# Designed miniproteins, single chains, continued (4), part 95

Each design is a single chain, and the fold is of that chain. pLDDT is the mean over its residues in the fold that is shown.

## One batch from the design tools (miniprotein)

Design m15295
Fold by ESMFold2-Fast:
Order: sequence, then structure tokens, then C-alpha cells
Structure m15295 (fold): chain A 100 residues (1-100)
Amino acid sequence: SLAELARLLAELLALLGEIQAELAKPNPDMARIEALVERALELLERALALIEQHFPEETDTRARLRALLAEVRASTDIRERVAHLQEALGLLDELLRRRA
């Protein structure tokens, strides 16, 4: 549902905030950042499943989200992975604003 997607976006934004806060430290805990990124990927996959179930007409958004998730998984650089996560969250936010 739209409400469930909004809740997932809120959780994802909180995770992104934690990732950015850790990256801003002089000595970032890279293992913690990777764990937070993996958690964000799990939540984004749940968001994709909800979009497929409740908004099947959102084919372009789903394709773009799947491509970004694949880029996060393929990237070896943590900053690239975080940038792709930010793009994915932006797409989810845009979808929610259109549906509001």
C-alpha cells in the first residue's frame, strides 16, 4: 500500500542518514556501512515487491529501481554504492509524491 511504501521510505532515509554520518567520520567503520547498505537493499527489494503488487502500471519506475539495485550490488566502491542508493530513494520519493 501507499502507507507501507511511505513507512519503508522513512526507514530507508534513516539508514541513509546513518550511512552518511559514518562516512563523515575521520575513521569510518566500513563494515558498519556495508551492513547498513545491505539492510537498505533488503528494504528496497520489499518496496519493489509492493510496487509490483499494488502499482503494476509503474513499469518504468520498477525497471529503474531494479537497475539501480543491480548497480549497488555490482559496485565495489562504497561511495558509488551509496550514490546509487540515494538515486533509488529519490525514485521512491517521486513515486510517493505522484500517488499522494
Scores: mean pLDDT 87

Design m15296
Fold by ESMFold2-Fast:
Structure m15296 (fold): chain A 80 residues (1-80)
Amino acid sequence: AMRERLESTLRRALELLKKIQEALKNGMPKQQIKELVDEAIRVVQEAKTLAEKIGDPRLLAQADALLEQVEFYKDKIDEL
């Protein structure tokens, strides 16, 4: 179902965010962190599209919050 796909996609986005945070803490090379961020942006954008189609305001807000966090890390990495 579309909702199950959204929940799975949101879970994947959260796991990618945790990997980005851990990679930054451990001093992973910028290029590898950039690849994680690019993947996270794609996953979060898919989640946002699914949330919009479902019309669930809570899930849409969650997807938007995750997108803002990923964009924050993208900017932070670009400064490194």
Scores: mean pLDDT 84

Design m15297
Fold by ESMFold2-Fast:
Structure m15297 (fold): chain A 119 residues (1-119)
Amino acid sequence: SDEEEQRRRQELLEQNQKLQEQADALIAETKKLLSEAAAKDPSLKPAADEMLKAIDVFQGAGPAVGLTAAQGAINVAKNKDKAIEKVEEMAKNVSKVDPNTREGAEEWAKRIIELIKKA
């Protein structure tokens, strides 16, 4: 019925809203963490700035992609000794959420890894 259809539509809207709020909160935390890391070690600033740009692009692909990218970036920041491995994991996980992001994720990962290597 139209009533059941409207109820399903409202449930999906509420689920999407909750996911967007979770993505926005984690992205804000990620931006703060990357900014703090760059402030403590200026050699990391180019890699952090590139990662922030990548997160903004992935956020445009939807809240699930944005949330996954932000979580990946937090893992990179918390595991400096495995930063390259964690950037590769981030790109792979983003591509699993939305395969249409694969080429973009791989290109962003390559740029971020090169900046990490130069730090």
Scores: mean pLDDT 84

Design m15298
Fold by ESMFold2-Fast:
Structure m15298 (fold): chain A 96 residues (1-96)
Amino acid sequence: SELEPADPEVAEELLKKAVEYVKQGDVRKGAVYGTAGSLLSSLSPEPLPKELQEEFYKAGIEMLKKRMEKNPSMPQDVKDTIEKLIQKYEEKLKKL
């Protein structure tokens, strides 16, 4: 659809660029492109090397837990969604 703002292909390319920058020693650019790709896609970091996938899921779990702690008045449906995403990331870590 020409009206869809999200492009999963662009997100995948940004995640691949993140890996390229890390391999070149530019960890800061790697982090920026990785974050941008994740925000645009909600895609799994599966295109990334296993070690970077582990870092992504661990950091994601920590950030989601902190977000829930900082927002105790958050609606229950939003909390349930975050808890399901944490469980999904924990399951992905077990499969790595």
Scores: mean pLDDT 63

Design m15299
Fold by ESMFold2-Fast:
Structure m15299 (fold): chain A 67 residues (1-67)
Amino acid sequence: MEAYRALARSSGPASEEEIELRAEIAASPEEEARRLAEEYGIRSPLQESFDAMEEAIDRLIKERELK
């Protein structure tokens, strides 16, 4: 979770990685967030960690959009 959040934040402004990250989130926010949670070692309880992961992604989008 934190590793992904750090990676997402590292995808700074006007970065192609940020654009791709945002596209991944927009395309499959639920499915992708769940997959990333598994990859970054969030196993139990996944349900609660999934919500936190999605909130972190949403917050990142808001910070970049500022709207």
Scores: mean pLDDT 53

Design m15300
Fold by ESMFold2-Fast:
Structure m15300 (fold): chain A 75 residues (1-75)
Amino acid sequence: SMEEKRKELIDKSVRELMEETRKRAEQILATLKENAPKLNDKEFNKLMDELSKQALEQIQELTKKHNEELKKELG
C-alpha cells in the first residue's frame, strides 16, 4: 500500500512533466509554423521531431533527477 502510493505519486509527477513538455513542444511548433513559411512539410516534420526528441530527453533527465531525490527521501 505505501509502496503503491509512492509509485502513484512518481507516475503522476512524470505524467505532469510529460504533459507540460507536450504543451511546450506544441507552442514551439506553432511558432515555427508561423515563422517558417518556406519550409516544406517534410522539413517541418523533421524539425518538429528533432525538437520534440530534445525536449523529451531534457524532461527525462529532470524526471530521473527527481526520482533520485525522491528515492533519497524515501530510503
Scores: mean pLDDT 73

Design m15301
Fold by ESMFold2-Fast:
Structure m15301 (fold): chain A 81 residues (1-81)
Amino acid sequence: MLPSEEEVVAEVQELLDAGASDEEIVAKVEEIMKELESLPISELGRIMGRIIDLLLAHGYHAAARAVVELAVERYEKLLAE
């Protein structure tokens, strides 16, 4: 079953609370993006936006940047010819 937006955000929050590395967070977000692959692009973008905002709020600037790059790559693949 697809995880809910709240479940996805909670999983990222748990890693932040545990003091996970930027690399661990990026790996978890890549896993989440794969699980959410069937969602409409608007829903995926909204969820990714929430994750990026959460990372930035907690000072995970490197992880936030990597997540933006992953989201852009996914969007380019879906929207480009």
Scores: mean pLDDT 79

Design m15302
Fold by ESMFold2-Fast:
Structure m15302 (fold): chain A 73 residues (1-73)
Amino acid sequence: SKEKGVELVREAIELLRAGESLSDVMKKVAILGVKLGVEDTAEEAIRLIREGAAAGDREATIEGLEALARKLE
């Protein structure tokens, strides 16, 4: 569901804003993607978070996830 995809991406953004590590957020997003049945969206979100982790840029990671959420809306 498009709506469940948005829910997953918004949850990832909230976890990152709450100060969770990028690695922990990737793990939680993978689990949530299975639970919500939006594994394709979870894989895309994890790709963005993995790139952010490699760059060490939490703010850019959040911006990328916000863009993904807007695209899914």
Scores: mean pLDDT 84

Design m15303
Fold by ESMFold2-Fast:
Structure m15303 (fold): chain A 98 residues (1-98)
Amino acid sequence: VALGLAGLVVGLLGLALALAGLGVAGGVLAAVAGSLAALGAELATSPLGALVALLAGLVAILAGLAAIRADPRATALGIGGVIAGIGAVILAEQQLAG
């Protein structure tokens, strides 16, 4: 739960920074959020932990897309955040389904 919550908080901060026009900072936080969400999903011992990781992964995807829109120089970081977020969503779905 703690890793998923950390990913969610970092993802929301990244999204806020990207929306404020700080695309590079938003992209870095999106990549970190996606990685934390994926770890939170893998280490989830309860459905609640998996749901929090799923939500954190979705926020990381949104933050990555917002970072790409805010600053083209953040494209690689934003794509990294999107890929990590997608991975977290897939891992969380597997934990919820199995």
Scores: mean pLDDT 73

Design m15304
Fold by ESMFold2-Fast:
Structure m15304 (fold): chain A 109 residues (1-109)
Amino acid sequence: DEADKYAEKAEEILLKEELSLEDVREALEYLMKAAELQVKETWKHSEEELEEEVENGGSYGLLFYFLKKALENKDLEKAKEYLEKLIDLAKYEGLDKLAEMLEKYLEAL
């Protein structure tokens, strides 16, 4: 799966002890690309299913996809909102390195 390959590349970057801003940007780009590919497959389903996934909080894919769209549209307010939701989700799941990466990106925004 093409999406899985991009997610694996992001995971390899997250295994580094120290994350540079370049590492953060690269990992985030891979995660957003993986999310776009996953969402394109789910677009065969109703808009209601996509909205339910966002509200359910378990959907990293949809949150990264909407983050990508907000960044492309230069909507910094929505980009920050999606980043904060992703950070909260990562912390709740115990994904400390992912949360650290997302916080560094949010501060650099």
Scores: mean pLDDT 76

Design m15305
Fold by ESMFold2-Fast:
Structure m15305 (fold): chain A 100 residues (1-100)
Amino acid sequence: GIEEAKELLREAEKKLEKLAKELNVEVSDEDKEIAEAIADQLKSLLGLPEELVELFKRTVALLNAIVKKLREKGEYEEAEKLKNETGEVIQKALDLYKRS
């Protein structure tokens, strides 16, 4: 349900925040704008409540910033792995919401 979806997104956010600190990555306004556009599309399509929209925005913005930094460092395999693993968690959270 919605609480399980929130827990998954919060856990993903915490893991990404830790990794961002380790890599000295700051979320840019561009990363936030991309995440907001994606979240607004999902809100329109799925009727996501604002609390899930905000968690999604923060998670996606962090993911975008970290993936960009890893790619800049030439760590393409690590970037793709993180993108895929985080994407799976996001999809699972959305599926849990749809089943509530």
Scores: mean pLDDT 84

Design m15306
Fold by ESMFold2-Fast:
Structure m15306 (fold): chain A 86 residues (1-86)
Amino acid sequence: SEAEKAVSREIGHLLRIVGLELDGAPDAEIDREVQSAREALDRYAELKGLPEEEKKALHARFDRQVAEIRARRPENLAFMEKRKAA
């Protein structure tokens, strides 16, 4: 379904952002990936003719997930270092 395709694309962008965070990529590179993902969501909403409320909900969900990934980066890096030392 189109909803399944949209979820798959969102997951793809989130996985790329997670990978960049774990690789210690510069903030500018991560910000570019986030911006590309937001543009893809905007294009999807336009093509589907989604109401503004639904478009805002998609962006809010994505932004929350990105914020959670970025907020946990120090914890994830510390966990990875601990596992390499073990």
Scores: mean pLDDT 73

Design m15307
Fold by ESMFold2-Fast:
Structure m15307 (fold): chain A 65 residues (1-65)
Amino acid sequence: MEIDFSKLSYEEALKRLDEIREKDPALQEAVDRIKAMLESAVKNGDKEDLDLALAQMEALERRVR
């Protein structure tokens, strides 16, 4: 899976991670880890790392549904 990530989409991903943390504060460390991974992937321009970070975010979001 390949994802083109703009700065706006990056900010939306950060908002989704904040929502996950608000739904389950116990996931704060996992959210912080994914935020760091997502930021690094976006800055590095590595689509594979970006896809992995987004997949982990979606996995956390499913856990707090």
Scores: mean pLDDT 73

Design m15308
Fold by ESMFold2-Fast:
Structure m15308 (fold): chain A 88 residues (1-88)
Amino acid sequence: METALEAARLALEAGRGASITSENPTKGTAAALLGIGAEFGVESGIESSRVAAEDALQAGRLALEASKDPRTKELAERAIKLAEEAIR
């Protein structure tokens, strides 16, 4: 659970960075929205940790595709790694 929540938080930060720095603002915005949903779902108990981790993984991947900003890339890569660990 903690790993999924951390992945969701990092994915949200990466998505926010991507929405500002992305070559494609639509992909960056989608990443931010998925990250918000994942974090809210885990914290509110609406989503299982697995579903939230899957959303965080997708958000991180979208952020990596949307932006080449080094900070956003670092956050997205960390979110993806933690999300993959939470899914396993």
Scores: mean pLDDT 71

Design m15309
Fold by ESMFold2-Fast:
Structure m15309 (fold): chain A 84 residues (1-84)
Amino acid sequence: SRTTAARSWEEFDAEALRYDLELGRKLIEEGVEVTLTPEQEAAIDAVVDAWAARHGLTPEQREALRALFRAYAAYTGEVSPLPA
């Protein structure tokens, strides 16, 4: 049942997703630059595309989410969980 938010991506309610999109937009606005491996870039693109499709994100929102996930990956060495 999807009554328990046991996965980090399922904890991203509309409010949490909105917060993440605003953080990503701020990262773009401030010109925050991160360096990632090609493998990390491909993984982030896949995650962001899946989120955009599931939540009906605009291209602008997709780029904001991408910026956030890129920053996350650069500092943690991980990409946000994706529904398998």
Scores: mean pLDDT 67

Design m15310
Fold by ESMFold2-Fast:
Structure m15310 (fold): chain A 93 residues (1-93)
Amino acid sequence: EDAEAAAQVAANPELTIKQITGIADQALSIASSNPDGALQTAKDMLKAGKVLKDSSPEVAYVAYEQAARVAEAAGDEELAKEAREGAEEAKAL
């Protein structure tokens, strides 16, 4: 299922990057009042990065970078670390 979503996202990388950034900004604005919601957004972005890593590494890099920022703001250092590692791997592709 995620592979089909990744193919659709890869067809529109600029729009997807804009959407990821907008969602991250919204999650960051609520991280202190709704940390569980912000963490769910970070997890969704991390998953998107993993799915897109081989087909669209630039989009994956943005998803991982934004996941790390949202996770840090929500207080989840382990999730932020996983997202940063994913970003470095995507950057190497």
Scores: mean pLDDT 77

Design m15311
Fold by ESMFold2-Fast:
Structure m15311 (fold): chain A 80 residues (1-80)
Amino acid sequence: SALEELEKQLKLVLENLENMKPLTPFEVPDEAAEKIPKEKLKELLEAYLKAALKKAEEKGDEEGKKRAEELAKKQLEELE
């Protein structure tokens, strides 16, 4: 399902963050946004944002932190 695919992508992004790789952006595809409940999409985006911000702070990556916030905020606003 679209939810399972999106959760799998988020898991891979989070694993990449833990493995000290560069901050990976997480974007919700339009097809996933249509098929997945908005509340669940918000939960996934918030989980990504929390993990990305924590990792950016640990690395001192202010630009990466700002990009993660902007992408998550834009997608969360579009879901409302």
Scores: mean pLDDT 69

Design m15312
Fold by ESMFold2-Fast:
Structure m15312 (fold): chain A 100 residues (1-100)
Amino acid sequence: SAEEKRNQEIIAEARRLADEVRAADPDGFERAFAEVKKERPGLTPEQHRMLAAGRLAGDEEFGQEAVRASIELDRRDLEKLTGELTPSQLKFFENRLKAL
């Protein structure tokens, strides 16, 4: 879908940004990564890297957008496995987005 493609593009940009900021300031990236991991322990390591990259780049909104895109792709992957998400599964992804 158009949304799936948009989410994939946002994630690709976030990965590129993470590589760039980590190369430019490895120590700053490690500190930001530790901070976001402590603040948002329920997110994946890849999602923590996206938030850390956004924080170091001064674009925390983009970091959050990239994590939302990642969560939506996780949701779609689960829907592909089950055919339909249950209300409980939908609530799980809603809670994860609110925790961001």
Scores: mean pLDDT 85

Design m15313
Fold by ESMFold2-Fast:
Structure m15313 (fold): chain A 70 residues (1-70)
Amino acid sequence: SIDEIADYLEKKYGVPKEVARRIAEAAYQAALDGGQLSAMKAALEVGDRYGVPKEAALLAGHLAYQRAQQ
């Protein structure tokens, strides 16, 4: 779920819960519309806005894409 992705980003990378949730939600919606690349792009765009490391944002995009395929 989106909450699981947000919790993972908070615990592993120290991303604030609200920011992690916004990244996960944006990536999930983008994944539904345009697949993996769209999810990764959305995660990077939101992550950059909040100063989140690219590694954390890319992981969020990947996990959101996997959830969108379930």
Scores: mean pLDDT 84

Design m15314
Fold by ESMFold2-Fast:
Structure m15314 (fold): chain A 78 residues (1-78)
Amino acid sequence: MEMSRQDVLEEVGLVIRTIGHLIDGDEEGARKDAEELEKLVEKYPEDAQGWKMLGQVYKLLGEEEKAKKYFEKAKKIE
C-alpha cells in the first residue's frame, strides 16, 4: 500500500511533466499527465503524499475544487 521508491519517482516525474506542459501553454497535455498521475495515486489510496502531489497538480491547472478535495483526502489518511 505504500509506494516503492520507483513508484514515487514515477509520480514526481508525472508532476514535472505536467508543470512542463503548463509552462509551454499545453493545457491539454498537462491535463492528460494529471489523469495518469490520478490513476497511479488511486492504486495507492493510503499514500497521503500521492494525494498531496495530485492536489498540487490540479491547483496548477486552476481546478481549485479538485485540488482542495485531494488535499483534504491526504490529511484524513495521515
Scores: mean pLDDT 76

Design m15315
Fold by ESMFold2-Fast:
Structure m15315 (fold): chain A 70 residues (1-70)
Amino acid sequence: KAGLRAALAAALAAKTKEEAVAAARQGYDSSPTEEARRSALAGLEAAEKAKTDADARSHAGSGIGDALRT
């Protein structure tokens, strides 16, 4: 049912979201004021949420037994 192309696209999207989380964390850590850090934290939480969604799509075709849990 799942096409290889769709699975690869989902995996790439998950990786891109992971990079977005890393960038948001860098922004949080580099913020000079507490107010800026609070704003960056909200962005980091949003990026993590997007990553979990992309990760779920990446695992939709292989979430059973063998490939997901070794």
Scores: mean pLDDT 68

Design m15316
Fold by ESMFold2-Fast:
Structure m15316 (fold): chain A 92 residues (1-92)
Amino acid sequence: APSPEARRALTRLVGRTVEGAKKTTPEKQAQALEYLTQGMNSSSLADMAYHLAKAAAITGEENKEFALEVARELDRIDKEAGEAARKGLEEV
């Protein structure tokens, strides 16, 4: 079962990404919101982490750095989710 700690970490990332999306260009906002939607509709924690990390990275460097910190936290709780988050960050 997915860790409650891992879900809390990803929930913090969603909040940061939503606020960042409001402050970026319309094109990046659309991309970030699409990845947020994919993340929120994901059936696995790893898929959620991957899409949410991509969404965060698109909104800017500050949120990309925050997503990397979340990925490091996930490594200690759910290694697959942590690796998925890092893969998402590397692809943007």
Scores: mean pLDDT 85

Design m15317
Fold by ESMFold2-Fast:
Structure m15317 (fold): chain A 72 residues (1-72)
Amino acid sequence: MAILLENLDTKLALELIKNHKETGLPYGEFRENGGFLLRTEKGEQPIVARIDASSFKTFEELKEAIKKAFAE
């Protein structure tokens, strides 16, 4: 499964690259069309949630949003 994060600022994007495993999603990559894709497994995965990250100011807020979206 995959979650797409859109409208990430540079600070949140860098923290996500470093700490994305804390979200429970071990694979992360920037997409050519923008956004950051988090996946449970390597390769193509169905996108189950899209999160607009523009309202989040900290990695902890973003991490909670990701966990909630993945649990639904």
Scores: mean pLDDT 73

Design m15318
Fold by ESMFold2-Fast:
Structure m15318 (fold): chain A 78 residues (1-78)
Amino acid sequence: NVSNTDLSKISTLLDSTPLSSEDRSILLSELSLGRFDPKKFLSLTSSLSEDERTVLRNAIVDILSKDGVEHIKRAVFR
């Protein structure tokens, strides 16, 4: 389970990316369920460069780790 506060922070972070509103919504939905497939992440972020994807992944991990949700790191970024 990801807290509503963490999801709000991630939503704000995604608003700074060139991702579509639909792709952002799908990404938030997957993260709220505590899961994310690497292939699906690549599909949803195909418009981003490798560097942009790395920055986004690290920012999401940082948000989640600060609140002690370390098990989700492995589910999202194994």
Scores: mean pLDDT 69

Design m15319
Fold by ESMFold2-Fast:
Structure m15319 (fold): chain A 81 residues (1-81)
Amino acid sequence: SEAERLRALLERLRGLFEARRSELSPEQAAKLEALLARAEAAIRAGDLDGAQAVLGELLAFLGEHDPALAEEVLRLLGEVE
């Protein structure tokens, strides 16, 4: 299902961010954790469009603050799709 796919994606993103945590500022790490939590909440509520919108916001944030990590996330999204 789409919800299962999004949950698997969020789990992989959380793992990626934990692996890269030493490269993130505390503010970047907190923002990414908040965005992941919002996406998870949207999936639990059955709001898959909202979950995808939060993932878009996450990519926009990374594009501005950590372009290399944004590219890594885009590659991960391509592999899942």
Scores: mean pLDDT 81

Design m15320
Fold by ESMFold2-Fast:
Structure m15320 (fold): chain A 69 residues (1-69)
Amino acid sequence: STDEEKLAELEKKLEADESLSEEEKEERLKLAKAQSKVAAKYRNVDATPENVEKAQKLFEEELAKLEKE
């Protein structure tokens, strides 16, 4: 599955979850989008301490971008 397919599947699951508010659904989707960007860049990269730190920093940067949209 592509990252787009995974995000679309998550969005459908979140929409079906009546226990979550619309704001909570949007927050979870933003987190998933940020995680997807990190996974796409680092999926074929060795899990060294340096790469783990860079992946975490990228996650924080991508999440911040989504909050500013």
Scores: mean pLDDT 77

Design m15321
Fold by ESMFold2-Fast:
Structure m15321 (fold): chain A 87 residues (1-87)
Amino acid sequence: MLDDIRTQLSTFSRSQIHRAIIHIIQDARRTGIFSDQEIQILEQTSISVSQSTTVDQAVDSVIQHFQQFSSDSQQYIYQQIQNYRPD
């Protein structure tokens, strides 16, 4: 799972990673499947990605925050990342 997320996100630009996280936040707010704390973690992840200077730093920020989610939320985020197609 973590290796698959790292591999997938490493094919994206830093801006594409940021947009993927924003998309996940929007879907999370619409579906209500995430707790308020998990939404805050996603928002912190978005800020960390936006402040990164390299793709590797952005990916590391996503992976570090991903480990803070419940198993169900991790599975949902994993599916969203795998299915994300940047323009």
Scores: mean pLDDT 80

Design m15322
Fold by ESMFold2-Fast:
Structure m15322 (fold): chain A 68 residues (1-68)
Amino acid sequence: MSSEEAAKKGAEEGIKKIEEAKTGEEAQRYGVSGYLKAAEAGADKENAEKAGKEIKEKIMEMQRQGKV
């Protein structure tokens, strides 16, 4: 798996779980899980940081919508 594919997979898994989150703490926990998944799958620091940004944007969107 490429570094970019690992980052994308981690971000997608994190974002999917964040959509199911009922609290801000739960959303952050799922975000961290997705970030770690990206790193474990072989994402380098740069691609893992990009995944982290996408995850943070999703959490902010959920907060803006009043879902968490």
Scores: mean pLDDT 79

Design m15323
Fold by ESMFold2-Fast:
Structure m15323 (fold): chain A 88 residues (1-88)
Amino acid sequence: LSPEERVQSLSPTERAILGRMIELTAGEARPLGDVRNAIIDELGLDLGEVNAALKTLVARGLVEVKEVGDSVLIRVDPAAAEAYRALA
């Protein structure tokens, strides 16, 4: 599937979370805990909802989670970020 098709397959909540992750990461890898907490606070979602959406975004290759030393970092795929912006 193209990046555009993968973004279009998201629920409204998953798409809102992806959009906020794009803004919060600004094209860089950021600590997962910080990004997740900001999304919970700003979108009014619970931890379970954000974690469920995160699993979907990772499974679809839209977001990458990696361990670097003792840190867990999250990054939005550049092609996914471009597709999100193109689709509004």
Scores: mean pLDDT 84

Design m15324
Fold by ESMFold2-Fast:
Structure m15324 (fold): chain A 103 residues (1-103)
Amino acid sequence: SVLERLKALLAAAQAIRDWLRREVPDATDAIALLDQMVAELDALYQKALTADAAEQEKIYQEAVQLMHVRLNQVFRILREQVDQATYDAFARFALAQLTQAFL
């Protein structure tokens, strides 16, 4: 269902945020942006719970676009602040979480 897909995106966002907080706790700007993304996705999920099927699909597309925009911003910040190995580890983790969410 659309709600299950939204819940999976929210779970992926939380996992990505928690990874960065644990592995790179000094990346405060990137962590703050991921916290904002999680809050925005949670708000969309809550809105979807009371929406009809057509509005749920629209909310899902908004959630996917939001996650794309926010993650691109996070990657831009991290490219300037962390070494290549840390950047690559974050990218691999984020892509794995997103792959699971879109299955």
Scores: mean pLDDT 91

Design m15325
Fold by ESMFold2-Fast:
Structure m15325 (fold): chain A 63 residues (1-63)
Amino acid sequence: SDEKAALEAIKKAEQLAAKFESLGNTEDAEKLRAAVEEARKLLEQKKYKEAREVAVKAVLEAL
């Protein structure tokens, strides 16, 4: 479902943020966490497709 896809994308972004924090890359970790917060707000509005796109874009830009 769109909701599950959005939640999985957000989880991957959170995992990548945690990895960057562990490596001392605080700036990229903060950018990923900001995107997670934006995506979670979109989830609360039931905008699942937009939430997924925000999380996916943040992960791709961090790689």
Scores: mean pLDDT 86

Design m15326
Fold by ESMFold2-Fast:
Structure m15326 (fold): chain A 88 residues (1-88)
Amino acid sequence: MEKTLAEAEKEAEEAVARAKELVAAGKLDEALAIGDAYKAKAQHIRDILAKARAAGQELTSNVELLLKLADIYDKTAAEIYAIVEAAQ
C-alpha cells in the first residue's frame, strides 16, 4: 500500500479545505461531488472486503488497515456533506 494512513488523513484535510473554498464561492455542486467521491472510495473498500468474506476467502493483507482507510474516507465525506448542508 503506497498511501499511508497519515497521507490519507492529510489528503482528507485538503479535500475538506477545498470543499469549504468551493462552498464560499457558491459552488455547492462541486463541493458535493468531492464528498460523493470520498463516499464511493470508502464503499469500494468495504464492498471488496465484504465479497472476500462472503466467499470464504482468507485475506493475506491487513484488513484492519483497509477498514481504517475506509473510515477516513467516510468521515471526509460526512464532513463535506455537513459543510454543504450548513451553507444551504
Scores: mean pLDDT 80

Design m15327
Fold by ESMFold2-Fast:
Structure m15327 (fold): chain A 92 residues (1-92)
Amino acid sequence: MEERAREAAAEALENAVIVFRAYKEHGEEAENIPEVLEAGERAVRAFRETLELDPALAEEVNRVIAEAQRLAAAGDYDGAIALLEKALEEVK
């Protein structure tokens, strides 16, 4: 993997973890926390960079985030966070 693409993917996943942890702790009130909004913006920007540099890696990141969102929708925020953290370790 190109080092920059891997770095961008890691940044997207790290910021996704911040967002999911905030939603677990605060629910919908997480949207009102400036740090959470910034993390969401950073995740989107980092994902776009990953998509431009390595579309295959971006597809993997998107698949992991989509699965994490599915787990969170079912109430399994711990499983969602663990999945994102595992993907982050694999990208590092």
Scores: mean pLDDT 84

Design m15328
Fold by ESMFold2-Fast:
Structure m15328 (fold): chain A 108 residues (1-108)
Amino acid sequence: EEEEFKEAVENYEEQVEEIMKKLGLKSREEFREYAIKKIKENLAKATEEEIQTALESLDVVGEEVIKVVKKPEEVKELIEKMKEAIKNKDAEALLEAIEKLIELILEA
C-alpha cells in the first residue's frame, strides 16, 4: 500500500518529463502552464456529479496518504485546499496543492 503510493508519486516526475517531450514543452514552467490550462478546461466542463465524485475521491486518497507521510496534518490541510480549489474552479490553487502533496509523499 505505502510502497505503491510512493512508486506512483516517483513515477509522476518521469511521466511529467515524458509528457513534456511528447508535447515539445521545453521547461517546467511551460508544463505548469499546460497543466493549468487543462485543469481549467476540465473544471469548466465538469458536471456537479463529476465534482462530487472528485471531492469524495480526494477524501479516500487523503485517508490513505496520511498513513505514509511524516506530517499527516499537512495532508489534511492540502486535501481541504484541493476541495476548495475544485469548488471555486481555481486551477492554479489546485495544481499548487497537488504539487505540495506529492512533495510530502516523496519526503516520507
Scores: mean pLDDT 75

